# Ledger of designs, part 26: designed miniproteins, single chains

Each design is a single chain, and the fold is of that chain. pLDDT is the mean over its residues in the fold that is shown.

## One batch from the design tools (miniprotein)

Design m927
Fold by ESMFold2-Fast:
Structure m927 (fold): chain A 59 residues (1-59)
Amino acid sequence: SKEELEKEIEELERKGVEAHLAGDLASLARYLEKIAELLEKLGKFEHAERLRRIAQELL
């Protein structure tokens, strides 16, 4: 459901923040890519593309 996808995104966002604070850019990029996949399932394609671009720049 939409609500389940939104909760998954929130959890991944929290993990992304933790990775960023720890300086773990590889994990941050991985979480951003997973968030982008969930955003695509929600029809938020422009937001997903933006996050994928950020993830690529972190590597």
Scores: mean pLDDT 87

Design m928
Fold by ESMFold2-Fast:
Structure m928 (fold): chain A 66 residues (1-66)
Amino acid sequence: MENIERLKKLLLELGATEEAAEVFAQAYSKLPLDKRKQFALRVANLALKNGKVTKEDVEKIIKEVE
């Protein structure tokens, strides 16, 4: 099974807010496996660039991946 909890912790360490991590986990659970990897990579890349990720940032990426 995919370790969603571990992924949430990683995003929080990269500067994601609690709200962003929660929205990420919800969307990640609903996506097909192939799209999940792309989604996680895009969110992580944004965190690395900006040093933070908000709920709005995650919602925008969800729209791009779906």
Scores: mean pLDDT 79

Design m929
Fold by ESMFold2-Fast:
Structure m929 (fold): chain A 79 residues (1-79)
Amino acid sequence: SVLEEFWKRQEEAEKYRDEAIEAAKKHLESLGVDPETAEEIARFAADYAVLMLAPETKEELIENAIRLAEFFYERYFKK
């Protein structure tokens, strides 16, 4: 089942959640975002990537979390 495969990918991706949060946070900080805001956005982006995208590799999870964090920052926080 495609859904069963998605669920298994989600569980695997969750193992790398903290690494994805750290990578996304550092990326946002490099753009001038304060550490506290960067952490909140990075956490949200990483959670979204795990739960909704369930990427197959750690590298894809990190890449997706960084892209989502930048998107959320530009969309809602950057003026």
Scores: mean pLDDT 83

Design m930
Fold by ESMFold2-Fast:
Structure m930 (fold): chain A 58 residues (1-58)
Amino acid sequence: SPELLKKLQEIADEYRKKVREAHEEARRQGLSTEEFLARVEKIDEEYDKKVKEAIKEA
Protein backbone atom coordinates (compact mmCIF):
# COMPACT_ATOMS: atom_id res chain seq x y z
CA SER A 1 0.00 0.00 0.00
CA PRO A 2 1.13 3.63 -0.43
CA GLU A 3 0.88 4.08 3.35
CA LEU A 4 3.21 1.13 3.98
CA LEU A 5 5.76 2.42 1.44
CA LYS A 6 5.73 5.85 3.11
CA LYS A 7 6.14 4.28 6.56
CA LEU A 8 9.05 2.11 5.38
CA GLN A 9 10.78 5.19 3.92
CA GLU A 10 10.33 7.04 7.25
CA ILE A 11 11.81 4.05 9.11
CA ALA A 12 14.75 3.93 6.65
CA ASP A 13 15.35 7.69 7.08
CA GLU A 14 15.39 7.29 10.88
CA TYR A 15 17.80 4.33 10.60
CA ARG A 16 20.23 6.36 8.44
CA LYS A 17 20.06 9.26 10.91
CA LYS A 18 20.73 7.02 13.94
CA VAL A 19 23.68 5.27 12.25
CA ARG A 20 25.18 8.67 11.33
CA GLU A 21 24.67 9.94 14.89
CA ALA A 22 26.25 6.77 16.33
CA HIS A 23 29.29 7.24 14.08
CA GLU A 24 29.67 10.89 15.17
CA GLU A 25 29.25 9.96 18.86
CA ALA A 26 31.86 7.16 18.54
CA ARG A 27 34.29 9.63 16.95
CA ARG A 28 33.64 12.28 19.63
CA GLN A 29 33.85 9.89 22.60
CA GLY A 30 36.66 7.67 21.24
CA LEU A 31 34.60 4.50 21.52
CA SER A 32 36.26 1.11 20.97
CA THR A 33 35.30 -0.95 17.91
CA GLU A 34 33.40 -3.34 20.23
CA GLU A 35 31.41 -0.49 21.84
CA PHE A 36 30.61 1.02 18.43
CA LEU A 37 29.46 -2.33 17.02
CA ALA A 38 27.21 -2.87 20.07
CA ARG A 39 25.52 0.50 19.40
CA VAL A 40 25.04 -0.30 15.69
CA GLU A 41 23.61 -3.74 16.61
CA LYS A 42 21.02 -2.03 18.85
CA ILE A 43 20.09 0.37 16.01
CA ASP A 44 19.78 -2.61 13.61
CA GLU A 45 17.49 -4.40 16.11
CA GLU A 46 15.24 -1.32 16.40
CA TYR A 47 15.12 -1.01 12.59
CA ASP A 48 14.14 -4.68 12.16
CA LYS A 49 11.46 -4.36 14.87
CA LYS A 50 9.93 -1.21 13.30
CA VAL A 51 9.90 -2.77 9.81
CA LYS A 52 8.12 -5.87 11.17
CA GLU A 53 5.59 -3.71 13.05
CA ALA A 54 4.88 -1.59 9.93
CA ILE A 55 4.29 -4.72 7.80
CA LYS A 56 2.06 -6.23 10.54
CA GLU A 57 -0.12 -3.07 10.58
CA ALA A 58 -0.47 -3.08 6.77
Scores: mean pLDDT 85

Design m931
Fold by ESMFold2-Fast:
Structure m931 (fold): chain A 70 residues (1-70)
Amino acid sequence: MEDEELLRKLEERLREARARAAAGDPRAEFDLGVLMVAAAVLARFSEDPEISERARRLLDEAAALLAAVE
């Protein structure tokens, strides 16, 4: 399942980006932006409602983290 594998990878990248953002790594902003785009695409276009919902939650979380980075 391509969408589920992609979502799993995005969830792992979000955990990494969260840790980097907490450490003040400016590259975390770029990673969070990329994650938001990928999650938005999965949320919109995935045929699996469970994957779509998980991707939407991932998008919301990445957006909140990005908004908190100064």
Scores: mean pLDDT 80

Design m932
Fold by ESMFold2-Fast:
Structure m932 (fold): chain A 89 residues (1-89)
Amino acid sequence: VEEYLEKLKEIAESLKPEVPEESEKAIELLDRARELYKQGKYEEAKKLFGEAASIIVKAATKAGRGDLAVEAIEIGKKANEELEKKYKE
């Protein structure tokens, strides 16, 4: 999960010059998801992770960075699968 969170944060940071509001919001959600994950709140962390990934995809699309949008979708899917395994037992 840490790896996926770091990669999404890097994508969001790279988009800040073009879409600063969306990028900053996504970073805040990722930081919150990380804190929830550390507390064992995997379901809540999964929801925030998905929300952040969705915002990053929209921001990348708005910026004309379809490559980053695709990458964010793939990372979001992998993070969702890993977090779901954690709370489903």
Scores: mean pLDDT 80

Design m933
Fold by ESMFold2-Fast:
Structure m933 (fold): chain A 90 residues (1-90)
Amino acid sequence: MEEVEAARDAILGAIDRLVDEGKLTPEEVQAARAGDPEAMARILKAAVEELGASDELVQRAAEIGKTKPFDEALEEVARLLVEEVRRQAA
């Protein structure tokens, strides 16, 4: 769905901005892509915080990052971001 794809791209864009700002390192992003759960939890948490996600979603993103591979974690967190936005619009 376009909304989930847009949310995924927003998360990836936030990661890129955080790396550019020195808040994340390229090495942490590479470790997360390689399956390091601690690196994945850190980058997903930082990215959704940068996007203004709720504290609840920030905590869930960290837990998802510890339990799932990069692509699956990214897709699940993107879906949760879309769901949060939809709840605010209801």
Scores: mean pLDDT 81

Design m934
Fold by ESMFold2-Fast:
Structure m934 (fold): chain A 90 residues (1-90)
Amino acid sequence: REALREQARELLRKAEELLKAGDLVGAAMEATLGVHLAIKAKDVETIKQGARLLEELLKALEADPSAPDSLRKLVEQTLKLARDAIEKLS
């Protein structure tokens, strides 16, 4: 459980750095993995951090007309999973 929490947090940290650098694809991939690991670890605080990051990512993707629709759908789907997990674990 602890190893999954640490891995999830590290992935979300990397995703945040990638988002700040403008790498929307990299940020989406790392954030998605981080959220899935946080859900598996049942770490509500880390899932909430991931959900906030995914919301920021979704806004950045909506502002970029060159961003692929598949990437937006991935972020939206992962955000829905994060929100559902928060509700179930709370």
Scores: mean pLDDT 84

Design m935
Fold by ESMFold2-Fast:
Structure m935 (fold): chain A 79 residues (1-79)
Amino acid sequence: SYLEKGEKYKELGEKHKELGEEALKKGDKEKAVEHYRKAGIYYSQSGEYYYKAGDIEKMNESLELSRESFQEARRVEEE
């Protein structure tokens, strides 16, 4: 279902966000940027599926997480 796909992509986004944070702690900025970008992509996909499912609240949450992830990737890359 669209809800199941939304949840799956949200979980993938969370996983890559965690990997990005750990990469930053280890000083691997390049790897952190890659993971934050992947998180942004997965959260965006999650939002699209929640939209198709009619779950506007979960759509908005996932799209916000996507924006935050891409902003963090850019911030790390520009430092």
Scores: mean pLDDT 90

Design m936
Fold by ESMFold2-Fast:
Structure m936 (fold): chain A 106 residues (1-106)
Amino acid sequence: MALDEAAVRAAELFNRALELLDRPDVSPELLMEELGLPRELAERLVELHRRDRTTAVQAVAGAALLIAGGPPAAVAALPPEVLRLAQEIAAAVLGVPVEAVRDYVA
């Protein structure tokens, strides 16, 4: 049931990340613990959310879409920096190289 597991992971990532990012006390350590993100990605996502909440939500939505195997065109519409962050988040959650996720959109 690999596709069902991917869809569940995508929904869990999206819901948890939005809940965590909606908190004024969100920290990189919290995202590392709850979402399994590497420190660098957690720090980038927290900084992005603090700077631009809408763009941070788009990055998480893009990552969830990539994990679920959704339409590449929807993710490709994101700004390049946001798309790159979405790909890195998806790769980290799936435990795969970033190239495997990039090839899906490229």
Scores: mean pLDDT 75

Design m937
Fold by ESMFold2-Fast:
Structure m937 (fold): chain A 68 residues (1-68)
Amino acid sequence: SAAEKLKELAEELNKDPRIKAELIGDDKLVITTTLSVEKLVGLTLRLIGDYPDLDVTVSGNTITVTAK
């Protein structure tokens, strides 16, 4: 399910001390980073490629991943 994917993604991302991934309810993951713009763009593109069934958006240093 989307909720299981988001939970697993949050656990994986939180292994990097520069990334704070917070699950909001069962359908939204908010990722706040201290990454450079280059690394933030790279992470965003990787998430879009790895999770084509999820919506990935970026605003400033924050990436939001939601169920479609």
Scores: mean pLDDT 83

Design m938
Fold by ESMFold2-Fast:
Structure m938 (fold): chain A 61 residues (1-61)
Amino acid sequence: MLPSPAVAEKLYKEGKYDEAIKVLEDAIKRLETLSPYSAEILKKFLEKLKQDKEKGIVPKE
């Protein structure tokens, strides 16, 4: 299975915001106890995805 951050990035670029958000949330839950620094990076990415979705920004290529 691909690393969760890479999967989320791919889904985001495809415009699948809800799927990308879910992948990041699942990854964050697993990483919070094992790798807090990685979880922080994913939390920032998650916040950006939620903001971009709300603003209607579609990152294509």
Scores: mean pLDDT 72

Design m939
Fold by ESMFold2-Fast:
Structure m939 (fold): chain A 109 residues (1-109)
Amino acid sequence: MAKATIEATFPALASADGRPVRVTVKAEASENVKRIKVTLTGADGTASAEAENKKEVTVEITLDRPALVHAKAEVEGEPGAKIKLTVTVETADGRRSTAEAPEAVLEEP
């Protein structure tokens, strides 16, 4: 089966008052994939979500303090399926930043 791994790193933008920051990571496939796993890693630990026979997976976490956040999507499915990873960071005061990883295509090793 074909596999792809996509990673993205996000700028740590924060409210000056140290309010919680909401981080949302979305992995989207062009078609249903056999397996899709998203892992979100920050200074406070790791959160993950996994789905089978789905086109998308979303992981959301609230951070007490902004930190560099690394998102990783691991996908297994048919060769030629395209994968997109999008991450949104939103502060309590309404500041928003979005990062996207370059689109990847599932290929056999």
Scores: mean pLDDT 75

Design m940
Fold by ESMFold2-Fast:
Structure m940 (fold): chain A 55 residues (1-55)
Amino acid sequence: SLEEEIEKLIEEMKKLSPLEQLELSQQYLAKLVDELSNEELQKAVKLLNKKVKEL
């Protein structure tokens, strides 16, 4: 699910330096924009805003 993918992303990002976190996040955002509908992107933004606070 989208929530599980975002949770996995955040857990992987916790293992990385700030620069690597930014690079990974940019790659993931580009993928989301390419693959998801506007409604799915709105859901992804809400989940990312919630989970990124764990960084």
Scores: mean pLDDT 78

Design m941
Fold by ESMFold2-Fast:
Structure m941 (fold): chain A 58 residues (1-58)
Amino acid sequence: SLSEMLSEIGRAINELPLEEAEKKVKEILEKIRKEFGEGAADQVEREARLALEKKRKE
């Protein structure tokens, strides 16, 4: 489900090193795009990019 994929993105960003988190988020975003469409993927991508940018600067 979309909810499960969002949880996976959150866990990846919080628990994995930056490079692995970026890779995992990209993989999950492709799954969201294929299953739920470009609009859903774009919204999630914006939120994930902000979280990854914060993680990178920290």
Scores: mean pLDDT 82

Design m942
Fold by ESMFold2-Fast:
Structure m942 (fold): chain A 68 residues (1-68)
Amino acid sequence: SAVERFVGLLLRAIGDPRLEARLEGEDTIVVTAKEGGMETLERLLEEVLADPRLSAELRGNTLTITLR
């Protein structure tokens, strides 16, 4: 389901030491790249953009993922 994928993305981002991730509200994940994390963040952006059930916005080193 879309919710299971969303939760999976959150847990994956939290578990990556190059990223800092948090849940904002009930439908939004905010992921910030630490030093050396930008390439990982860009790969995550590509994965999110490929799923029509999710939206993604990248601003600087911060990626915002929202359930549609």
Scores: mean pLDDT 84

Design m943
Fold by ESMFold2-Fast:
Structure m943 (fold): chain A 55 residues (1-55)
Amino acid sequence: SELEKRARELREKAIEAFKKGDGQKAGVYLTEAGLEGARLYNPEIAKAIEEALKS
């Protein structure tokens, strides 16, 4: 699905950023990938992640 593809693409970008030493971008991409993946498989986890990010 498009959500699965998007989550994979974001994880690939996070890995690339880590390899380049850009922890800031890696963290952003990893968070986005996790949120998209959680929405696909478990909406409750996605909501918890969103609420945690809001502090």
Scores: mean pLDDT 70

Design m944
Fold by ESMFold2-Fast:
Structure m944 (fold): chain A 64 residues (1-64)
Amino acid sequence: GAAARAARAARRAAGEAYAAEVRAKAEAGELNEKDKVLKEIAETLRAIGDAIDAGLAEGRLGTV
């Protein structure tokens, strides 16, 4: 329905905005360095999240 179409349009608009940002960074020659750093940060945060979740499951870590 209308809600599903609006959600799809919003995701498409976000994707196009992201593509424009990537193109601007590529023009400035900054994409390679910043893209690499962003990927490493994302992987590190995922690993930290997994470690925290495992620690909580074992009762080693509390919240805060």
Scores: mean pLDDT 67

Design m945
Fold by ESMFold2-Fast:
Structure m945 (fold): chain A 60 residues (1-60)
Amino acid sequence: AAAGRAAAALPAAARAAAAEALREKNKDLISSIADTLNAIGDSIEEYLKTGKVGPALEKP
């Protein structure tokens, strides 16, 4: 309701808004990266659970 004294604060507020907008656009790229990391994490989890790094082709 009062923005008359925001001269010094405007740069900080503008930077915050710009950063948020840029992050929204980068969300698309982050999503793709997250998908890749998820697959890697799953593989690591399985390795820790089974204690093996070998291929599943060793099934009996």
Scores: mean pLDDT 63

Design m946
Fold by ESMFold2-Fast:
Structure m946 (fold): chain A 118 residues (1-118)
Amino acid sequence: MITLTESGGGTFKEGSSVRLTSKFSGFDFSKSLISWWRQKPGEPMELLASISADGKKTWYGEEVKGRFTISVDKANKTAYLDMKDLEVSDTAVYYTVADSPELNVLAFGEGVQVTVVA
């Protein structure tokens, strides 16, 4: 079974920095595109960032470009989202998605809540 387990959520003060972590099991990390998504209260799902399985290519959504950084630790089979200068508007549930059409894999994490307070 393929699993993505997010951690590092909680309640944070405005201006804080946080690292979200997603651990992967049950698949070949080197063949999957990994992405971070969020859902803000009352809003649709938003793609934030993606990274190639080798960590060499990244993409960022316009609203988070320059504030968020996606990275992978391939030895630990872990993806990270480093979020700096947190804003109240960053309050959302954050999800990881692993996508490998070549392996016929599409796996979703269960999500982690991030709440930002003034």
Scores: mean pLDDT 82

Design m947
Fold by ESMFold2-Fast:
Structure m947 (fold): chain A 96 residues (1-96)
Amino acid sequence: MAKELRERAERLIEEAERLRAEAERLLPTDPERALELAERAAELEVEAFRLYGEAKALEEQGENADEKVIEEEAKEWEGLARVAGDAYIAVMRRRA
């Protein structure tokens, strides 16, 4: 989900950059058209910023959830390793 929002934001930024470059080229010869392109670029940048903000919020929520899951899994693995170690010692004592 967050990756798709980031990809969409990046595409909008790329288009805005192209429009801004065109506006800069047109500024000396056609300032009215340059302003139109600059305004359109600004609109795309605002939309990209919104999408990027949404992606970042989802990434932050995902990181917090992943950290909790990793901590819980680590505790489970430590518990299982201890039980496995105790079981191994018990089996070895039975054979001795």
Scores: mean pLDDT 66

Design m948
Fold by ESMFold2-Fast:
Structure m948 (fold): chain A 60 residues (1-60)
Amino acid sequence: AAAEGDALIERGKDLIKEGKQLLKKATTLAEINKAIALILQGIGLLLEGSLLTGEAVPAS
């Protein structure tokens, strides 16, 4: 549903922001890997959210 897609997009943005913050304070390889994983997961949610919004291409 479009509303669900919008929610996933916002969650994706939040995860990317959180991952960037974690990456800034990361001091170990494990912390760096975790931060990158959060960013990648956020990107995945953005893509999934885009699909679920059902936006026509080109945009309205």
Scores: mean pLDDT 76

Design m949
Fold by ESMFold2-Fast:
Structure m949 (fold): chain A 113 residues (1-113)
Amino acid sequence: MQEVEIRVTAKAKLRPDATEEDVRLLASRIYQAAVDAVRKMGGEVLAARGSVTVEGDEVTIELDLHVRFDPEKATPEELAQAVRDAVEKTLRSHPAVEEILEVKAEARPAQPL
């Protein structure tokens, strides 16, 4: 087993009627989608940190996932891509999202916990 950090940045334009509850639900769904993507690749999320920033009609969701994985089953780049795809799908299907502005996921060396 090896450890890696997956950093996710998602930015979207919110619909005019989007509420704070809609934003919280979106953030929760993005987190669950990212965790599920890691698990489907045979990985485990050991720790997660997240932040949500709303500026006007734009929401920025940032996640840092500390992941343990089997390097024979997946590469760090494949984990990052799976997480990115899951987050993008979640944004595309969420009723509070008017437009996806940015979705990034990067694999980085894990820092000591």
Scores: mean pLDDT 86

Design m950
Fold by ESMFold2-Fast:
Structure m950 (fold): chain A 61 residues (1-61)
Amino acid sequence: SGLEKARELMEKAEKLAQEGKFDEAISYYREALDAAGDDPQAVNRAIGGLLRVIGLKLEAE
């Protein structure tokens, strides 16, 4: 399902962010947001993850 795919993509994004691969992490979170569809909880998690990683990237600059 789209929700299961969203979860897997978010897990990959979190691992990439831990490795400092912020652009790749952002890409995976964007795919997770697309896969989440209209599910409010999944959409909110994906957006939250995206904002967190963008913040980390800005701090690294």
Scores: mean pLDDT 85

Design m951
Fold by ESMFold2-Fast:
Structure m951 (fold): chain A 57 residues (1-57)
Amino acid sequence: SREELRKKLKELVKDLSEEDKKKIEELLEKIDEAIKKLDIDEAAELSTELFEIIKKK
């Protein structure tokens, strides 16, 4: 579920910088917007950016 995903992402990003946390929050909002528009390609691209930031940890 979206709530579970948000909780897990919050746990994963707790050790990141405030700047990276802000970027992740923005990416999550953009992913939600892309899914709402059924823009799967945009959602996939944004998800890749999200994982790239998380893996940087």
Scores: mean pLDDT 74

Design m952
Fold by ESMFold2-Fast:
Structure m952 (fold): chain A 74 residues (1-74)
Amino acid sequence: MEVKLPDEESLKAHKAAEEGLKKVIEELKKSEDPESKELAEELERLLEASDRAIKAILEGKPEEALRILNEAFE
């Protein structure tokens, strides 16, 4: 049974990746380099969109989640 569904398993893996990225973002935001700060803001925007998409999926609105992701990765 090696079938991957974009549900609980994917959401759990995605949340772990988000936690890792949040730590990187916090380190970049503490940097005094403008490039690091801009990168942190972009990554934070992507994480916020991902979190909103996950919330929409949990509410049973996968179409809304797809819209959020499409707008974020624009």
Scores: mean pLDDT 72

Design m953
Fold by ESMFold2-Fast:
Structure m953 (fold): chain A 74 residues (1-74)
Amino acid sequence: SADAHYRQGVAAFAAGDYETAAAHFEAAVALDPTYAPAWGLLGLAYGALHMRNPEDERWLERALAAFARYEELR
């Protein structure tokens, strides 16, 4: 379920495993595109990946897109 992926993503994020967190949040929003909290945390996970790899602007683009979706669903 979307909620199960979201919870697994939260646990991975708390552990600093942003790649695993992003994968779970991606799965959560794929199952429920209206799951606003998952879009928000997906943006944060992508932001953390951008901080680790600042030369790869694709992470920043993905983070901004996820945050835009989160705000749209408010």
Scores: mean pLDDT 88

Design m954
Fold by ESMFold2-Fast:
Structure m954 (fold): chain A 62 residues (1-62)
Amino acid sequence: AEELLREAFRHLVLGDYEEALAAAREALAAGADPERVLELARLAEAQGEHETAARLRELAAA
């Protein structure tokens, strides 16, 4: 879970948004806290990536 969250963060910073979403989804499936994915959504929003942020929030809510 933690390793997948780190992977998602790395991809988000690099602009690899599809890979970031895939890693976040796998992290949640592995038992990651949805709050950690919401932190990634806030970072995406701060970068101006509103669609990626919305998709991360959807993953966290499921």
Scores: mean pLDDT 82

Design m955
Fold by ESMFold2-Fast:
Structure m955 (fold): chain A 62 residues (1-62)
Amino acid sequence: MFEELVKRALELAKKLVDAGMIKKARELLNQIRQAKELYRSGDIDKAIELLERAIKEAEEAL
């Protein structure tokens, strides 16, 4: 599940770059990095919640 969310978020970041939304793409990449750190520290629920919110925001921006 988490790996699939990371993959989807990375695909959205690429779409944001292609759309010229560089600032939003950077924000999404930073959120992905933060979620990975939360996952490694054992805060799995927070990591998933952060990625799901980031994905929704990115999809709404496109």
Scores: mean pLDDT 84

Design m956
Fold by ESMFold2-Fast:
Structure m956 (fold): chain A 103 residues (1-103)
Amino acid sequence: SALEREERLALRGAEELEEAVRGTAAINGTPVPERWRELIRALREAAEAHRRGDTAAYEEALRRAGRLLAEMVGKTLTDEQERAIGEALLQSLVARAASEEAA
């Protein structure tokens, strides 16, 4: 189904982001920052909730992802802005993974 494909692409994109963050931390000789682990987890939770049709869990996971990113860059956002940023991040992961499958 389209939802199963979208979940698969989102989870693949999240895996690739986790690998990139881990690789960067290894090059710098530092541990992976906990905030990045939390962000990647929130994006995975959003993808899984969306596939289940759990709108409440999906919306909360998107807001959490946006809030985590805002905190990392020292910004304060509204709930609506947090949700929009979380959705943009998730869509970026899906688009990136889809582009790699097409290549």
Scores: mean pLDDT 83

Design m957
Fold by ESMFold2-Fast:
Structure m957 (fold): chain A 66 residues (1-66)
Amino acid sequence: GPSASREVVEERFRKLIPELEAALRAAAAEGTLPSREELLADLDAIAASLSPEQLAALRAQIDAAY
């Protein structure tokens, strides 16, 4: 059902969080990081697919990159 599919998606995002964190740091170091507002808008668009802890972790990484 939808809940099972959501859990699978959330597990995939959990595995991707360290890679996203590393990518944000690399982009920030190269000066190619999108605006903070654009990243927050993208995060908001997928927020329903993320756990509260995943959302908080990604938001913290965005804040740390700016």
Scores: mean pLDDT 65

Design m958
Fold by ESMFold2-Fast:
Structure m958 (fold): chain A 68 residues (1-68)
Amino acid sequence: HAEEAIRHAERAIELTTDPRARELLREAVRHLRAGDYRGAVEALGRALEIERTPEIALAYAHAVKALL
């Protein structure tokens, strides 16, 4: 569900120190809140390329489930 993806992305924002990853995670949250799951998956995928953390991976997995 999109709400789970948002919660994991928001937690990842709190934990990240990389400003590029933080902006991508904020972009993903905006897409999720707007119902744009494709945009969210794209932003989260790019964040994962910068930081491979469990929180970003969980946000990505839930966003993909919302898209499907």
Scores: mean pLDDT 86

Design m959
Fold by ESMFold2-Fast:
Structure m959 (fold): chain A 64 residues (1-64)
Amino acid sequence: AKEYEEKIKKDPNDAEAWYNLGKELYKQGKYDEAARYYNKALKLDPSNKEAWENLVKIQEKKAE
């Protein structure tokens, strides 16, 4: 929600904030936005397995 958006506005290198924002958007069904923020989190912290797993789930949901 808005708390994580404000956090990344102040510190755009906060991988945890990007991950949590992506997770919130994923729960809302906003998969394109969630995927974008998970990718940002992974660029800052490639060891975040949960962000990677959620990206895989999004790709499965978008499979034609």
Scores: mean pLDDT 77

Design m960
Fold by ESMFold2-Fast:
Structure m960 (fold): chain A 93 residues (1-93)
Amino acid sequence: MKEKIEKAKEYVEKGSEYIKKKDYETALKYLQKALDLAPQDKKIQAGVYYNIGEIRFDQKDYETAIAAYEKALELDPEYEKAKENLKKAKEKL
């Protein structure tokens, strides 16, 4: 179980790296692998939804980005980056 969570965290980090490169297809593949590997881990799930929010924000789909950030905060209420970026996405509407 611990090894699977650590690997899922690596996949979330890889997803974030590919978002910075604007390679959203590869980013989403890594985020899916993270969810598949740690389906019950709320912190991993929050990281995935945060990164989905980042992809949608980059694509100027602010409504979908807001929904993704809200889901990340539902899963991890202490997720400061999701809270900050939720505010930024709402300001774009």
Scores: mean pLDDT 88

Design m961
Fold by ESMFold2-Fast:
Structure m961 (fold): chain A 64 residues (1-64)
Amino acid sequence: MLEEVRKKLKELGLSEEEIEAILRYIERKKLNKEEIEKLLEDVRKRVEERKRAEELKRLGLAPG
């Protein structure tokens, strides 16, 4: 499970440090498979929002 999670996080473009932090969080909280899948969806949304915010900032259109 954790190896699959690591692969998916790497595919999302997260850094090694970010991946390690997320995997540590999963282990600390003892998340089950369904909770891990939900967490991955939340992470994916945050990564997409971050990329959009960075693109807007680069174009000078960021709200702040």
Scores: mean pLDDT 75

